# Designs tried in a protein design run: designed miniproteins, single chains. Part 31

Each design is a single chain, and the fold is of that chain. pLDDT is the mean over its residues in the fold that is shown.

## One batch from the design tools (miniprotein)

Design m1060
Fold by ESMFold2-Fast:
Structure m1060 (fold): chain A 78 residues (1-78)
Amino acid sequence: SEEELAKKLSEVMKELKKKHPDGYVSIEDLRKILEEKGLPEEVIEEVVERAKELSGGSEIVSLDQVEKAMVRAYILFS
């Protein structure tokens, strides 16, 4: 459901902010947290690909870029 997706994305962002107080996360760690929170693979792929694109193809992305990627994924899958 839209509500369940929003809740899971919110939980991921909360955990990312707690674990990465410097405001940056690796694409590998981002993927792992999304998988741990039980998001569907299609949502995980969209968030990861968009965050990477927003960073110019970097393996390290800002939490602001991740949040923008999550908003886009929510719109596409809600």
Scores: mean pLDDT 86

Design m1061
Fold by ESMFold2-Fast:
Structure m1061 (fold): chain A 66 residues (1-66)
Amino acid sequence: ADAAIRDMIALLEKLGMERGAEQAQRLLRDRDYAGAAAMARALAEAHSGGVGEFFERVARELERAL
């Protein structure tokens, strides 16, 4: 769970999505795995290709941890 959120933060930072990275960091700090799963799901739906596939994997990992 924590590793999946950190992977999401790293990609958001690489994409220049600073507000998204800050939000994901707060979710990790607060151990809000349900919120992190919902965020990753929304990002997967908003993006296509390899970026969308990455967020889909993060969402699935977090959803399986719930």
Scores: mean pLDDT 85

Design m1062
Fold by ESMFold2-Fast:
Structure m1062 (fold): chain A 62 residues (1-62)
Amino acid sequence: MMSREEQLAAVESLLRTFEEVMREDPSLKEQVKKTFERILETFPEDVAEWGRRKFEEVVKRV
């Protein structure tokens, strides 16, 4: 099982990828959000909650 630090690093990497996707095509924001939420369901609740908060910050700056 991945460590908490490894899980947070994986989510951070996904956030960077999705930020780039949303910057290239803002019409995909809703689809990216739904995809990211489905991926977060595979993580522990605390990591998922952290990822959701980070995603809101990313959405606001793209």
Scores: mean pLDDT 81

Design m1063
Fold by ESMFold2-Fast:
Structure m1063 (fold): chain A 65 residues (1-65)
Amino acid sequence: PRTVLTLRVVAYDERGQRLLEEEAVVEDPEGVRAALEDTRRRAEAAHPDLTVGRVVADVTDQRVL
């Protein structure tokens, strides 16, 4: 059996405004870190004039397959 996590990942600017929200499906802790890093980089690319302050991942679903 493997554990699969569905994450809601949100990037915010320095004032707490939402810049980007994405869903990620990950199977391990390295996947969680990669999802956070990917979302930060995508938010930076989408908003080059803004500073990304905070990236947060929430577990929305956990399954054992």
Scores: mean pLDDT 84

Design m1064
Fold by ESMFold2-Fast:
Structure m1064 (fold): chain A 80 residues (1-80)
Amino acid sequence: MDIDPLKPIVLTEDGTYNFTVTSTDGYVMVGGAGLLIPKKVDVDNGKHNVTIEVKDGKVSVYIDGKLVFTVPNTGPIQIG
């Protein structure tokens, strides 16, 4: 499922969720879920795999299998 960078992702149930994000500027931004400032992840232009794991009240975001962050699941995640 492709990520819409204009629509925050809300995940309330424990599980592993797989998405795709498209980079156009050599990076993607990952924000939300208790982050004050979004994280920049450098990636090549084109499509990248996004895995979001929700477990034990925490959310972990992976880009191409690499962990970006783990935070409390307190709000929407935004990727784009």
Scores: mean pLDDT 75

Design m1065
Fold by ESMFold2-Fast:
Structure m1065 (fold): chain A 71 residues (1-71)
Amino acid sequence: MEIEIELEAYNDPYGVMETLAEARKLALEGHKVTVKIINYDSPEVTSLVEMEKEGLEEAGVEVELEVKPRP
């Protein structure tokens, strides 16, 4: 089954971590998982996503990070 997860991140690294952990779990269950994270000016979120990306891609998760300025 193909699963797409989109998360808007307002300087919430814990919410990002929970989303990435769920995506990894779904990929390990045999699903094709794509995670798109929209980051609103949070260097912590960017660093976290970049750090976790290698392990997630090894598990079969496609990770997309979009950085937007604060509204």
Scores: mean pLDDT 76

Design m1066
Fold by ESMFold2-Fast:
Structure m1066 (fold): chain A 81 residues (1-81)
Amino acid sequence: SFASGEEVRLVRFTLKTKTVDQARELAEELRAIGEVVSERIYPDGTLELTLRFRSSEQLARAIDVAIEKAEVVSVELLPEP
C-alpha cells in the first residue's frame, strides 16, 4: 500500500507470571507472533521479552495475548537500531 509503509517496531515486554513454566509458555506464544530479539525469564516467573514486529496487527495481537496471560508491568517501544 502506498499509504502504509512497512513499519518495523522493536518492543520490550516486562510481564509477570506466577511460575517459570507459565513464563516459558507465554514466551512461546509471543514468539509465534513476533521475531525474538532477546528473552529473559526470572526465577519469580517474570518474563522480559524484546520482539520485532513487522505490522501493527502483530503488535496488537502480542499485547492482547500478554494482557490475557500475565500482569503487564511495562511495554516499551524501543528505538530502531
Scores: mean pLDDT 80

Design m1067
Fold by ESMFold2-Fast:
Structure m1067 (fold): chain A 74 residues (1-74)
Amino acid sequence: SARDEAYEALIAELAAELRARLAALGASPQQIDGAVQMLRDMLRDLGRTRGASLEQLREVAALFLAWLERELAE
């Protein structure tokens, strides 16, 4: 459906942004792959199972990135 396509497109966009940010912070390929997979699984559950909006998915992804950036900055 158009909704499922929009959700998958947003999840792909947010995953690519997370990958780029973590790479810039010097995270290993394994750390990046793990974080991206966690984000994808979390956002798919929220969008499909919980009915979260695209805006809510963006907010959750931003919070996840902020948490990871804080962990890597220590």
Scores: mean pLDDT 85

Design m1068
Fold by ESMFold2-Fast:
Structure m1068 (fold): chain A 104 residues (1-104)
Amino acid sequence: DEELRNAFYRRRAQSIMRGSKELTEEAEEVRRNAPLLSTETALARLERIKRELEEGIELLEKLRKEASPEVQELLDEAIKAAREALETVKRNLEAVRELAEAAA
């Protein structure tokens, strides 16, 4: 059933978009609190967030290859949101590493 498949893909895209926003907020909180956290803890949390975003992007790209044109636009929007979140997390990882190097 194309309708059920399209509904499933829309739900997954919306879920990953929401998750990407929440993970971005979590990453910003880790960066803000980095001086109060151990470097190991801050880096471990950001690396976990990075992995979750990378897995989400891989899933969305796989679904996009199988998706009808009606759902491809929403999947592209979700992929874009997740990639923007991933770039934010990568910048926060670099910022925490630079703080650790300056403290050494």
Scores: mean pLDDT 86

Design m1069
Fold by ESMFold2-Fast:
Structure m1069 (fold): chain A 86 residues (1-86)
Amino acid sequence: MTEVERLIKAAEEEGKKLTPEDYDRLLEVIQKEAERILTPEEIERFRKLMAKFPKEVQPPLGRLLLEEYRTDRERALKIADELMKK
């Protein structure tokens, strides 16, 4: 299993535990965190990437991807590239 496939699977499992009300609240938190960590160009790419996935997957996927950006930015960029191909 690739890092990307593992991250998607983790996001899908976390997403199953969320309610529709949680999606909006968590997405707002994730957007604010993305604006703090990412450049404007990376934010645009992040939004396009997120839009490719179901709403339930978006909050946990965004959180996990932003954790990668905080830990290893180059790895996070590679993961984002692979996620865009899905």
Scores: mean pLDDT 81

Design m1070
Fold by ESMFold2-Fast:
Structure m1070 (fold): chain A 55 residues (1-55)
Amino acid sequence: SDAANKAIADAFRATYGEEAYNFFMKAAGNDYAKLVAQLQKLGVIDAAGNLVPRL
């Protein structure tokens, strides 16, 4: 779902900052679903799709 993936991307941007968001979004080809999949692979998003809110 595009809306859910965009919400996760927005939460990532708010938590990790615009520089990190821009880097990963560019690497994902500006595709929210690919961004979410990449963040899950890196452990930034848990198995349930929840973003780690902060350290």
Scores: mean pLDDT 76

Design m1071
Fold by ESMFold2-Fast:
Structure m1071 (fold): chain A 61 residues (1-61)
Amino acid sequence: SAVEESLAQLIASSPSREVAITTLRHEIAEIDRDMETASEEERAKLEEKRAAYLRALQALE
């Protein structure tokens, strides 16, 4: 999926595991902010993206 491909690129482009973790935390925080103003349909998509990013973060920690 586009989300999985973006995640793989983000991790591959990070100079270290620590930077990847920090970047993923930042991305999750941005998704949380976007969800505050999102429509019901947009929120569902953002929740899926958030879950994927959270799983990647947990795998790195």
Scores: mean pLDDT 82

Design m1072
Fold by ESMFold2-Fast:
Structure m1072 (fold): chain A 65 residues (1-65)
Amino acid sequence: SLEEAVREATRMGFRIFARDGLEERKEGGKTVYIVTVKSEEEAKRAERMGKILEEKTGEVTEVRI
């Protein structure tokens, strides 16, 4: 679940900006989480979180600036 992936990332010392700006969308039978960020630095952090999320849950994260 998303909460499990967020806990996993936090345990690794990761700050999750995505949690507060997270939008859920269903596409082609899968769940995609869309994260809107304000800067390239936040985008890098969201992308790292997205990789952890995808590996742990199989869910995909799309980062938008």
Scores: mean pLDDT 60

Design m1073
Fold by ESMFold2-Fast:
Structure m1073 (fold): chain A 72 residues (1-72)
Amino acid sequence: SGLSHQLLEAARIGEEAIELAEEDKEKAIKMVEEFGRRNVGVRPYAEELARALEEGVEAGREVVKRIREEAE
């Protein structure tokens, strides 16, 4: 479904943001927020991921894992 595809894209963006967050947390969070603004169907997931990244990279990984599980 379209939602499953968007969830997989959200997880992919989240993985990129996690790598970026180790160098630039603010830029990583902005990347995830921009993705959520453009993809209304997965915006709640993007917002949750942005909040998790504010807590740290490990929290972000847990949210990405859950998003991938939801895509199936």
Scores: mean pLDDT 85

Design m1074
Fold by ESMFold2-Fast:
Structure m1074 (fold): chain A 90 residues (1-90)
Amino acid sequence: VLGGAGLLLQQHEEINQRLKQLSIVQLAQQMVEQSIQQGRQQGSAQPLEDTARSLEQLSTLVDPQSSRQLRQLATRTRREAERLREEVLA
């Protein structure tokens, strides 16, 4: 029924989706930061590689916009893992 309530319902759905997207991305960013700290403490890229794989798996379970952001974070995490490997091998 398009009797005045339709616009409010659409607005509520957009807000709810945005909140979910922000929460998922924020959690992913925290996971990446924690894995970097663990990797540096251990002198190993393994925590970063494990986090990148987890983010790739999570990206298959979320909406397309969040999926793109999670995949970008996974790529950045893998690059950080490679950098850490170079530091440990040097």
Scores: mean pLDDT 75

Design m1075
Fold by ESMFold2-Fast:
Order: structure tokens, then sequence, then C-alpha cells
Structure m1075 (fold): chain A 61 residues (1-61)
């Protein structure tokens, strides 16, 4: 679940991850843009990919 993935992130990144997922669901940003933002904030590649994929699935369905 998206929430579980976000909760596994460092506290500093969690608000950004939640906002990024919400913006992707709303169509305001792309999952790739969300991934770049999270990666630059210190998230690992695996965490970024998990969140981006979850956001894509949420936006599609």
Amino acid sequence: MVEERIDSLPEEIRPLAREAVEKVKAGEITPEQAAVMLHQAGATDLEVVRIANAAIEAAEK
C-alpha cells in the first residue's frame, strides 16, 4: 500500500512523498517528476520506484 511505503521513508521525506503521490493522482505532476523530487530529498532508488509505481496505479484506478 502507498501509505505503508511512505511510512518506511525517513520522517523528513514522508510529507513530500505523500504530496507527490497526491499530485500524481490529480495529474499535476508525472510519476517521474515525483521520483526525481524524492530522490533529491534522499530517498533510495528502490523507495522512489515503489512510490512512483504506487502513484501510477492510484492515478490509473
Scores: mean pLDDT 70

Design m1076
Fold by ESMFold2-Fast:
Structure m1076 (fold): chain A 67 residues (1-67)
Amino acid sequence: MEEAREAVRKAIEALKKGDFDKAGEYLGPLLRGLPSDKANRAVSALFKGINDGDFEKAVEEAAEAIS
């Protein structure tokens, strides 16, 4: 979903700034609507992409996991 990609991008921006509270606010509503396995997969994709420094890849993989 396009809305999921937007929320993920905002969460990554917040994480890049070290604002974990804001990142949680952007991801929280999105993840609460998902089964636990999908939510965990999306979060794992996010952290993997951030760790690699590839934010665009993180957004794509997290959005794919959510969809």
Scores: mean pLDDT 71

Design m1077
Fold by ESMFold2-Fast:
Structure m1077 (fold): chain A 85 residues (1-85)
Amino acid sequence: MEAALLEEGAARLAAEAASMDEATRLTAEYAARLAEIRATVPEEEREAAEVELTREMLRRALELGLLSEEKAEAMLAALEEREAA
């Protein structure tokens, strides 16, 4: 599947970011980095790179207080499921 979980993660961050400039910037950075990975990383390694990027972005958002722990946990669980698949 084409990064559906990662796009969903970015969309959820964007929804929260509607109230916060820092979250908006993080979401924009995430989208830009996803585009770079999709353009430069081989398809077989792309999913792993996208998962690592999403995990890093979720961790940063949580540390900055841009995400609730509840939402971060749900997104991390989705990434873990993707990694296990």
Scores: mean pLDDT 70

Design m1078
Fold by ESMFold2-Fast:
Structure m1078 (fold): chain A 70 residues (1-70)
Amino acid sequence: MAEKMLKAIEEKDWDTLQQLMEELRQKILEENPELDPSELTLEDMIEILRERGDTESVEALEYTLKAMAS
């Protein structure tokens, strides 16, 4: 997942990035059923993945946040 997201960011393929982010979001919700889907922000996803030690996914999402803020 993270590798594909980073590639999408590098290629400016925002459509693919959105699809991959949605897949990651669904996976997080499936593994954390107590989470409210409407409250799960990109920043919340980063915190959850960081807590899990998924450094590659954290890096990909932080790059996404930075690109969106630019």
Scores: mean pLDDT 76

Design m1079
Fold by ESMFold2-Fast:
Structure m1079 (fold): chain A 65 residues (1-65)
Amino acid sequence: MKYLLLTKEGVILELNKNMELIGEYKIGDTVEFKSENNITLKIELKSKEDAENFVNKYAEIKRKS
């Protein structure tokens, strides 16, 4: 399982199940994740609001999966 944290600067930190940092995404980056159900989330982070929306959407999909 992957966890996403959002910093005050709008950086998304990707952690594995052991809370180890495995990815970092900033404004201007394109982020891609696959769920266990082969749902691919692909989004361009154009703003801090896009980063917040992505983290929230990822959390929602993980609850439904």
Scores: mean pLDDT 71

Design m1080
Fold by ESMFold2-Fast:
Structure m1080 (fold): chain A 85 residues (1-85)
Amino acid sequence: MLAEVEERVREIEESGDEDLILVLTGVAGELAQKVLAGVPEEEVLEEYLRRLREIEELKRENPEELRRRAEEVRKKMEEAAKAFE
């Protein structure tokens, strides 16, 4: 499971698709919070793989929605960055 997640993340990063990378970063952040809250790692990894497949399908079927989600992640990152200024 973890090895499958790592391989897919690597393929996405190598693709250079910034929108896909941003959305995946947002998902990783959400799941990291669940791990910190005590959700079992196995459940988190299964959710990550499901979300990854959904994002890949979204890129194929509705790239405009993927772009919208990427923009939402970017906005949240900007808000977080301002908290450290």
Scores: mean pLDDT 75

Design m1081
Fold by ESMFold2-Fast:
Formats: sequence, C-alpha cells, structure tokens
Structure m1081 (fold): chain A 107 residues (1-107)
Amino acid sequence: MTREERLARLDKLVDELAEYFNLTPEQRENLRKLFYEALEAVENGDEEKLDRIAEQLGVSRETVRRMVTDPDFTLEDFLKALEESLREAAKQGPAAALIRIGNFLDL
C-alpha cells in the first residue's frame, strides 16, 4: 500500500468514526490530524508519539500501529479495541471509564 492509499484509508476510517460517534466538524478534523500523526510516528519509529496518540484515542499502542499499517483494519476492529479498553477501565471503576470516553471525545 502506498502512503497516499494509507492516507485515503485513514480518511475513510475518520469519516466512518465521525458518523458513528456523531462528532462535530472540529472533532472530526482533530481525529484526522491524530490519525495522520500516528502514520508519521510509525514511519519515523516514534514510539513515544504513538503512546501519546494511543492514550488520546483510548486504545493500545498496538491498535494504533495496526490501524495505520494493516490495510485490512476496519471500523469494526477499532470499535472492538475501544470497547475492550473501556471494559478494562470499567473494572477499575466508573470514573476510569468516563476519563477514557472523555479523552476520545475531547479531540
């Protein structure tokens, strides 16, 4: 997959996520910027930047890496990863789950 094909795939995923979560135009553009930064972080081997983006999105570093590198990564894969992260946070209490949701929505 070329870099242009990866960017187009990420744009589609951003639009699908924005529709699913009913994001504002500003939140959609912030999400797109994070996804583009994630691709650049993977290209540059910037593991610290990947961790920051993973925390902001409420998913694991492995999920972010897979999202930008795996051509077969789908909206359903992202939603499953987000759900798993929220389930783990919920085991720690309602406040932890709300913080994770807030981090994603504060894009």
Scores: mean pLDDT 77

Design m1082
Fold by ESMFold2-Fast:
Structure m1082 (fold): chain A 94 residues (1-94)
Amino acid sequence: DREEEIARLREIYERLEKILKEAGLTLEELQNLSYEEQLKLAKELGLGAEAVLLILLQAYLEGKLSIEELKEILPGLSEEEIRELVELYKEALK
């Protein structure tokens, strides 16, 4: 269900924002890390792999990553699935 997925992404985004503020970190600093470093930091902060997905989707929206680069980082997802996640994430930020 689209609405449930949007609500889930919004919840993850709000939790990520709160934890980053408490840790004295910015989303921009996380975007400068490698995928492996982002996964390690997310685990250390008590965040799941889904938080790393949001960091990558945000970097895409800011023009820092291409669809091709996202597909290389997330080889289990098709281009169409990545595009749908981007649209769901945009709705979550409204």
Scores: mean pLDDT 81

Design m1083
Fold by ESMFold2-Fast:
Structure m1083 (fold): chain A 100 residues (1-100)
Amino acid sequence: MLSEEQKREEAELSIRGVEELLEELIELAREAGASEEQIREMERLKREAVEAARRGDYAAAARKIEELGELARESGVDERRVVSLLTAAHILLAAAAFME
């Protein structure tokens, strides 16, 4: 049903969705009182996760997503919100991997 071009387009949309979910998690960390150092590290991990996913290194992307989640927890973000956003991000990452 899906063409190879459509699969690539859907993989890119899934990776963008991961980036948006990680941005939401970073904003929740800011609201929780994360330091400027923690925010910069989370933004770095987000960029590294997206880059890893774009090159097809989904294992590296998944590890960076988990590291970002740990920093969000340390910043005081509610555990249930962290788990919800990380679960959604991993589902989209798996969808991107499946489409390629």
Scores: mean pLDDT 85

Design m1084
Fold by ESMFold2-Fast:
Structure m1084 (fold): chain A 89 residues (1-89)
Amino acid sequence: SKELEEKIQKLGEEAEKNLPDELLEEIVEKVKPFAEEVEKAGGPMSEVLDKVIETIKEEAKKTEGDTKKGLEALLKALELLKEKEEAKK
């Protein structure tokens, strides 16, 4: 659905507005070793998405204010993206 894609995009924009670049880079670095192992194994990239979602949930528990709102928006966008990809199968 185009409407679902637009909702995901708006949540992504809200996340980008509220999240500092350094925190986004830290999340990427935490996921990177797992992503490399999944890619090396030829495994489904959905496992990387699950790890990103898990990592963001843990970071959101440790943060407050606008940063937490940004992480929660990013989390919701990624969960909707996962649901969209699962519905396509």
Scores: mean pLDDT 78

Design m1085
Fold by ESMFold2-Fast:
Structure m1085 (fold): chain A 95 residues (1-95)
Amino acid sequence: MDEELVREIEQAANEAVTAALNGDEKKSDEAIARLRQAVDELLEHGSPEALERAAKILETAAKSARDLYDLTGNPVAKRVAEELERLAKEVREKL
């Protein structure tokens, strides 16, 4: 369960950043929705090790989206960065 959730978090976070790069609002929203669900499941039942791995993944993806927003001014990248930053903080606070 933990390995599947961490993998889904990594995949969904990367998909959200890729959608932001392309300015694809629909795909970014779908990726963020899937990411929120996986993070919520991990927060409920995840091990400390899985939470730490997820936090690092989310922090890395958040930085990528924030850097993209800083370079492009793309509002999709801003929304993705803010959501990834929020999720990373929630995971860190559970640790």
Scores: mean pLDDT 87

Design m1086
Fold by ESMFold2-Fast:
Structure m1086 (fold): chain A 92 residues (1-92)
Amino acid sequence: ISKKTPRQLADEAEEALKAEDYDTALKYLNIIDDTVNTVLRQGEEGKIKIFLYFGPEGIKKAIEVIDQYLKKKGPKTKLEELKSKLLELLEM
């Protein structure tokens, strides 16, 4: 059993949203949030690591999945904060 990368977690969350399995999508988004917050505690080095873990396409996909979840389920502070952090990384 291979460990899922943050990019793979974003792909799984997108697939769950397409299947209207919002609980599974939220589960994967929460794992991404916990990973991002843990790595960002390393400061500037953490930002670089997250960018390398997702790649620019993976970051864009995670943002799109968050937006789709929020449109379907309504506002969620944790996910809105995650989206803001991911958008900041794309501007680097």
Scores: mean pLDDT 79

Design m1087
Fold by ESMFold2-Fast:
Structure m1087 (fold): chain A 64 residues (1-64)
Amino acid sequence: SERQKKIEEAEELARKGELEKALELLKSVGADPIAARAYVEALNKGLSLEEAEKVALRTYLASQ
């Protein structure tokens, strides 16, 4: 799907250090900005997709 392609592109950009471009792609598919920022930063630090998703969720919940 188009949404999935944008998410995968954002994940690749995050791993390359293109954090703001990755964040804008995730926001374009409806991701929460706080969760999305935590996700791209975790991926840039070399975390797995599963670990980055957990970091994003914890960061989002802490912001509520």
Scores: mean pLDDT 87

Design m1088
Fold by ESMFold2-Fast:
Structure m1088 (fold): chain A 109 residues (1-109)
Amino acid sequence: SMEKKLKELEERIEKLREKAPEEYHVNLDSLLEAGKKAIESGDEELLKYIEKLLELLEIFIKALEGSINEEDLEKAREILKELGFDEDTVEDIVKLLKELAEKAKKEKE
């Protein structure tokens, strides 16, 4: 049902919002609005892209917590490639995720 899909999306975004710093909430808000529109219009292609972006945000938040591993970085590479990013952009984003995780670890020690 549309209502169930919307509720599940809202709950997933809310859970991510609780872990994410305020500065990243604009990205969560944008995904929520795009996801709602995809569900309401039946745009399955857009919904698949929103689901991939949510998976990337989950990895990003995990990086901000300092808890990512090499499997998370490989998953991020695969998702970014599926989203159409070139190899240089993929490696730049993966490098950023790694740097964010190392910074988070140092700030907690």
Scores: mean pLDDT 82

Design m1089
Fold by ESMFold2-Fast:
Structure m1089 (fold): chain A 86 residues (1-86)
Amino acid sequence: ITVPEIVELAKKLKEKGFSDEVVRRVEEALNLGSNPAFRLLAGITEQEVKDLFEELKKATSEEEVNEILSKYPRLLHLLDVLRRSA
């Protein structure tokens, strides 16, 4: 997944009325998933990141986004660690 693809998804989520917080969380998760080192730490594959991207494109509510992201708890943990370390 490329940075332009992540940016386009973020625009579409904003058009659907999702909050800035949820959109930022999606962008951060996909940016981490695009990095091979962070994928290894999160215990996910490149295909799982592509599946995450496709599921997020189809999400119609913030509850669906949170449910989708909850399938990748190590990825969310890495987001929290990086945010606390910055």
Scores: mean pLDDT 78

Design m1090
Fold by ESMFold2-Fast:
Structure m1090 (fold): chain A 84 residues (1-84)
Amino acid sequence: SDKKKIQEIVKQAVAEALRVIGDEIQKAIAQGKRTLEPEQQKEVQKKALEAMKKVIEKNLPTLGPKAQKEAEEWLKRIDELMKK
């Protein structure tokens, strides 16, 4: 089922985004920081969204035409978020 494939791809994309966020928090703690500054927060958000986009793009060729169109809609939304 293409629906189940999209669900699995989205699950993988979210997991990769959370990994990126976790890595940046770990790096900040290692540098003695108590929080991420606003500029760092924006950069972390962009990296997380880029990670999600890469997971979806990598899996596009494995999907049927209808599921590819749905995944491409998600890619467009991610691009819009990255530009803000």
Scores: mean pLDDT 80

Design m1091
Fold by ESMFold2-Fast:
Structure m1091 (fold): chain A 69 residues (1-69)
Amino acid sequence: ALEAAREAALAALPPTDRRVVEVHLERHPEVGTPPAELARLAGVSPETARRALERFGELLARELERARA
């Protein structure tokens, strides 16, 4: 399920990246939040926020592919 894949992806992230993604998902997961705003809320640089979202997307894609098999 999407929820299980999301949980697994979050658990695999480093603490800093996990914080950024948690803020993103908590606010408006259907609309998305700009990396600059996520950076402000999570207390990291915009570059760190963007990389955290990239890593989460990659991990989530792998978990969703695993669930499909």
Scores: mean pLDDT 75

Design m1092
Fold by ESMFold2-Fast:
Structure m1092 (fold): chain A 64 residues (1-64)
Amino acid sequence: MLTPVQEESVRKIEKRMKEEGLSDKSIELGKMAAIIKTRRDGKELTEEQIEKIILNAKSIDEIE
């Protein structure tokens, strides 16, 4: 089970990426990136970090 910090960050990423209309593959990659980042840092993702993950996922979705 995820920590509260990981859970909240993953939830924010998933919600935002779904709102942006990204593919399931990109959403899963974004969720994984959020989990990895929060595990390493032990802190909630900042708005800038969330935005960066979404932009990276969009780039992947545009290629595939």
Scores: mean pLDDT 74

Design m1093
Fold by ESMFold2-Fast:
Structure m1093 (fold): chain A 82 residues (1-82)
Amino acid sequence: MEEIDYEAEFALYLMQGVIAEKAKDYETAAEWYEKAADVVLASPNPDPQLAADLYRRSAEAYRKAGNTEKADELEKRAQEVA
């Protein structure tokens, strides 16, 4: 079975989030930051603090996109993991 490269997947998702944020595509940026946080938690050596920071970054991006419901959800997830 092909092994998941969590480090490469994390780096890819984080980079996509930054690219989308620079393009002012805040909804897309939020989705990538959320995926990056999920990968950090799913890794064999999870980092809850980094995941919480990424969920907060995703929440901020969702707020900038006008999606306050998703922003509140991710802010709550950030509080629960860190």
Scores: mean pLDDT 83

Design m1094
Fold by ESMFold2-Fast:
Structure m1094 (fold): chain A 93 residues (1-93)
Amino acid sequence: MKDPSLYKFEEELEKKLQQMKDISKQIVDLIKNGDIDAAKKLLTDALEQVKSEIASIRALMDREQAQNAGLVKLIKKLEDAAAAIKKAYEQAL
């Protein structure tokens, strides 16, 4: 049975993935408005957040001494979200 902190962690991570999609839209809108500096700042902050989340998942996997397929999929989703944000930024420039 998953403990309450693990359930909460997975729920919060899914919410952050949704926030990353919203951030991608905000970056594109900022670039369209000519606010390149704000778009770059938002991109940098989003990428640092993704890096932090991946580190947290990896620390959890190390603590459990197990490769959890679900956690590996969450890392992949975060990496894909980061790549999508970068691509949106580059294509909108």
Scores: mean pLDDT 76

Design m1095
Fold by ESMFold2-Fast:
Structure m1095 (fold): chain A 89 residues (1-89)
Amino acid sequence: GLSNYDIQQANQAKSPNPYAYDLMKKYLTDPSVTISDVARQLFDRRIPVKDLYKSAKLLQDQGYTIPKGFVTRIDVDVGMLQIKRAVGL
């Protein structure tokens, strides 16, 4: 079969943002990475949330399990960061 490396390269090529793919994969593989850390990286790097969700779908198709409520939690955490910036916090 294909190596995990070959599969990863092919899936990164299908992602609209390779950084979003790497960030999503880190969240799924590194228990120290929190949803709030992911939201902060998206916000600070101005990465569209849709690119993260496309990357999550690609990883789910590879057999990774996306936690229930992940999308809702990311939307809330990114929205809170946007509000804090708008009010000068």
Scores: mean pLDDT 76

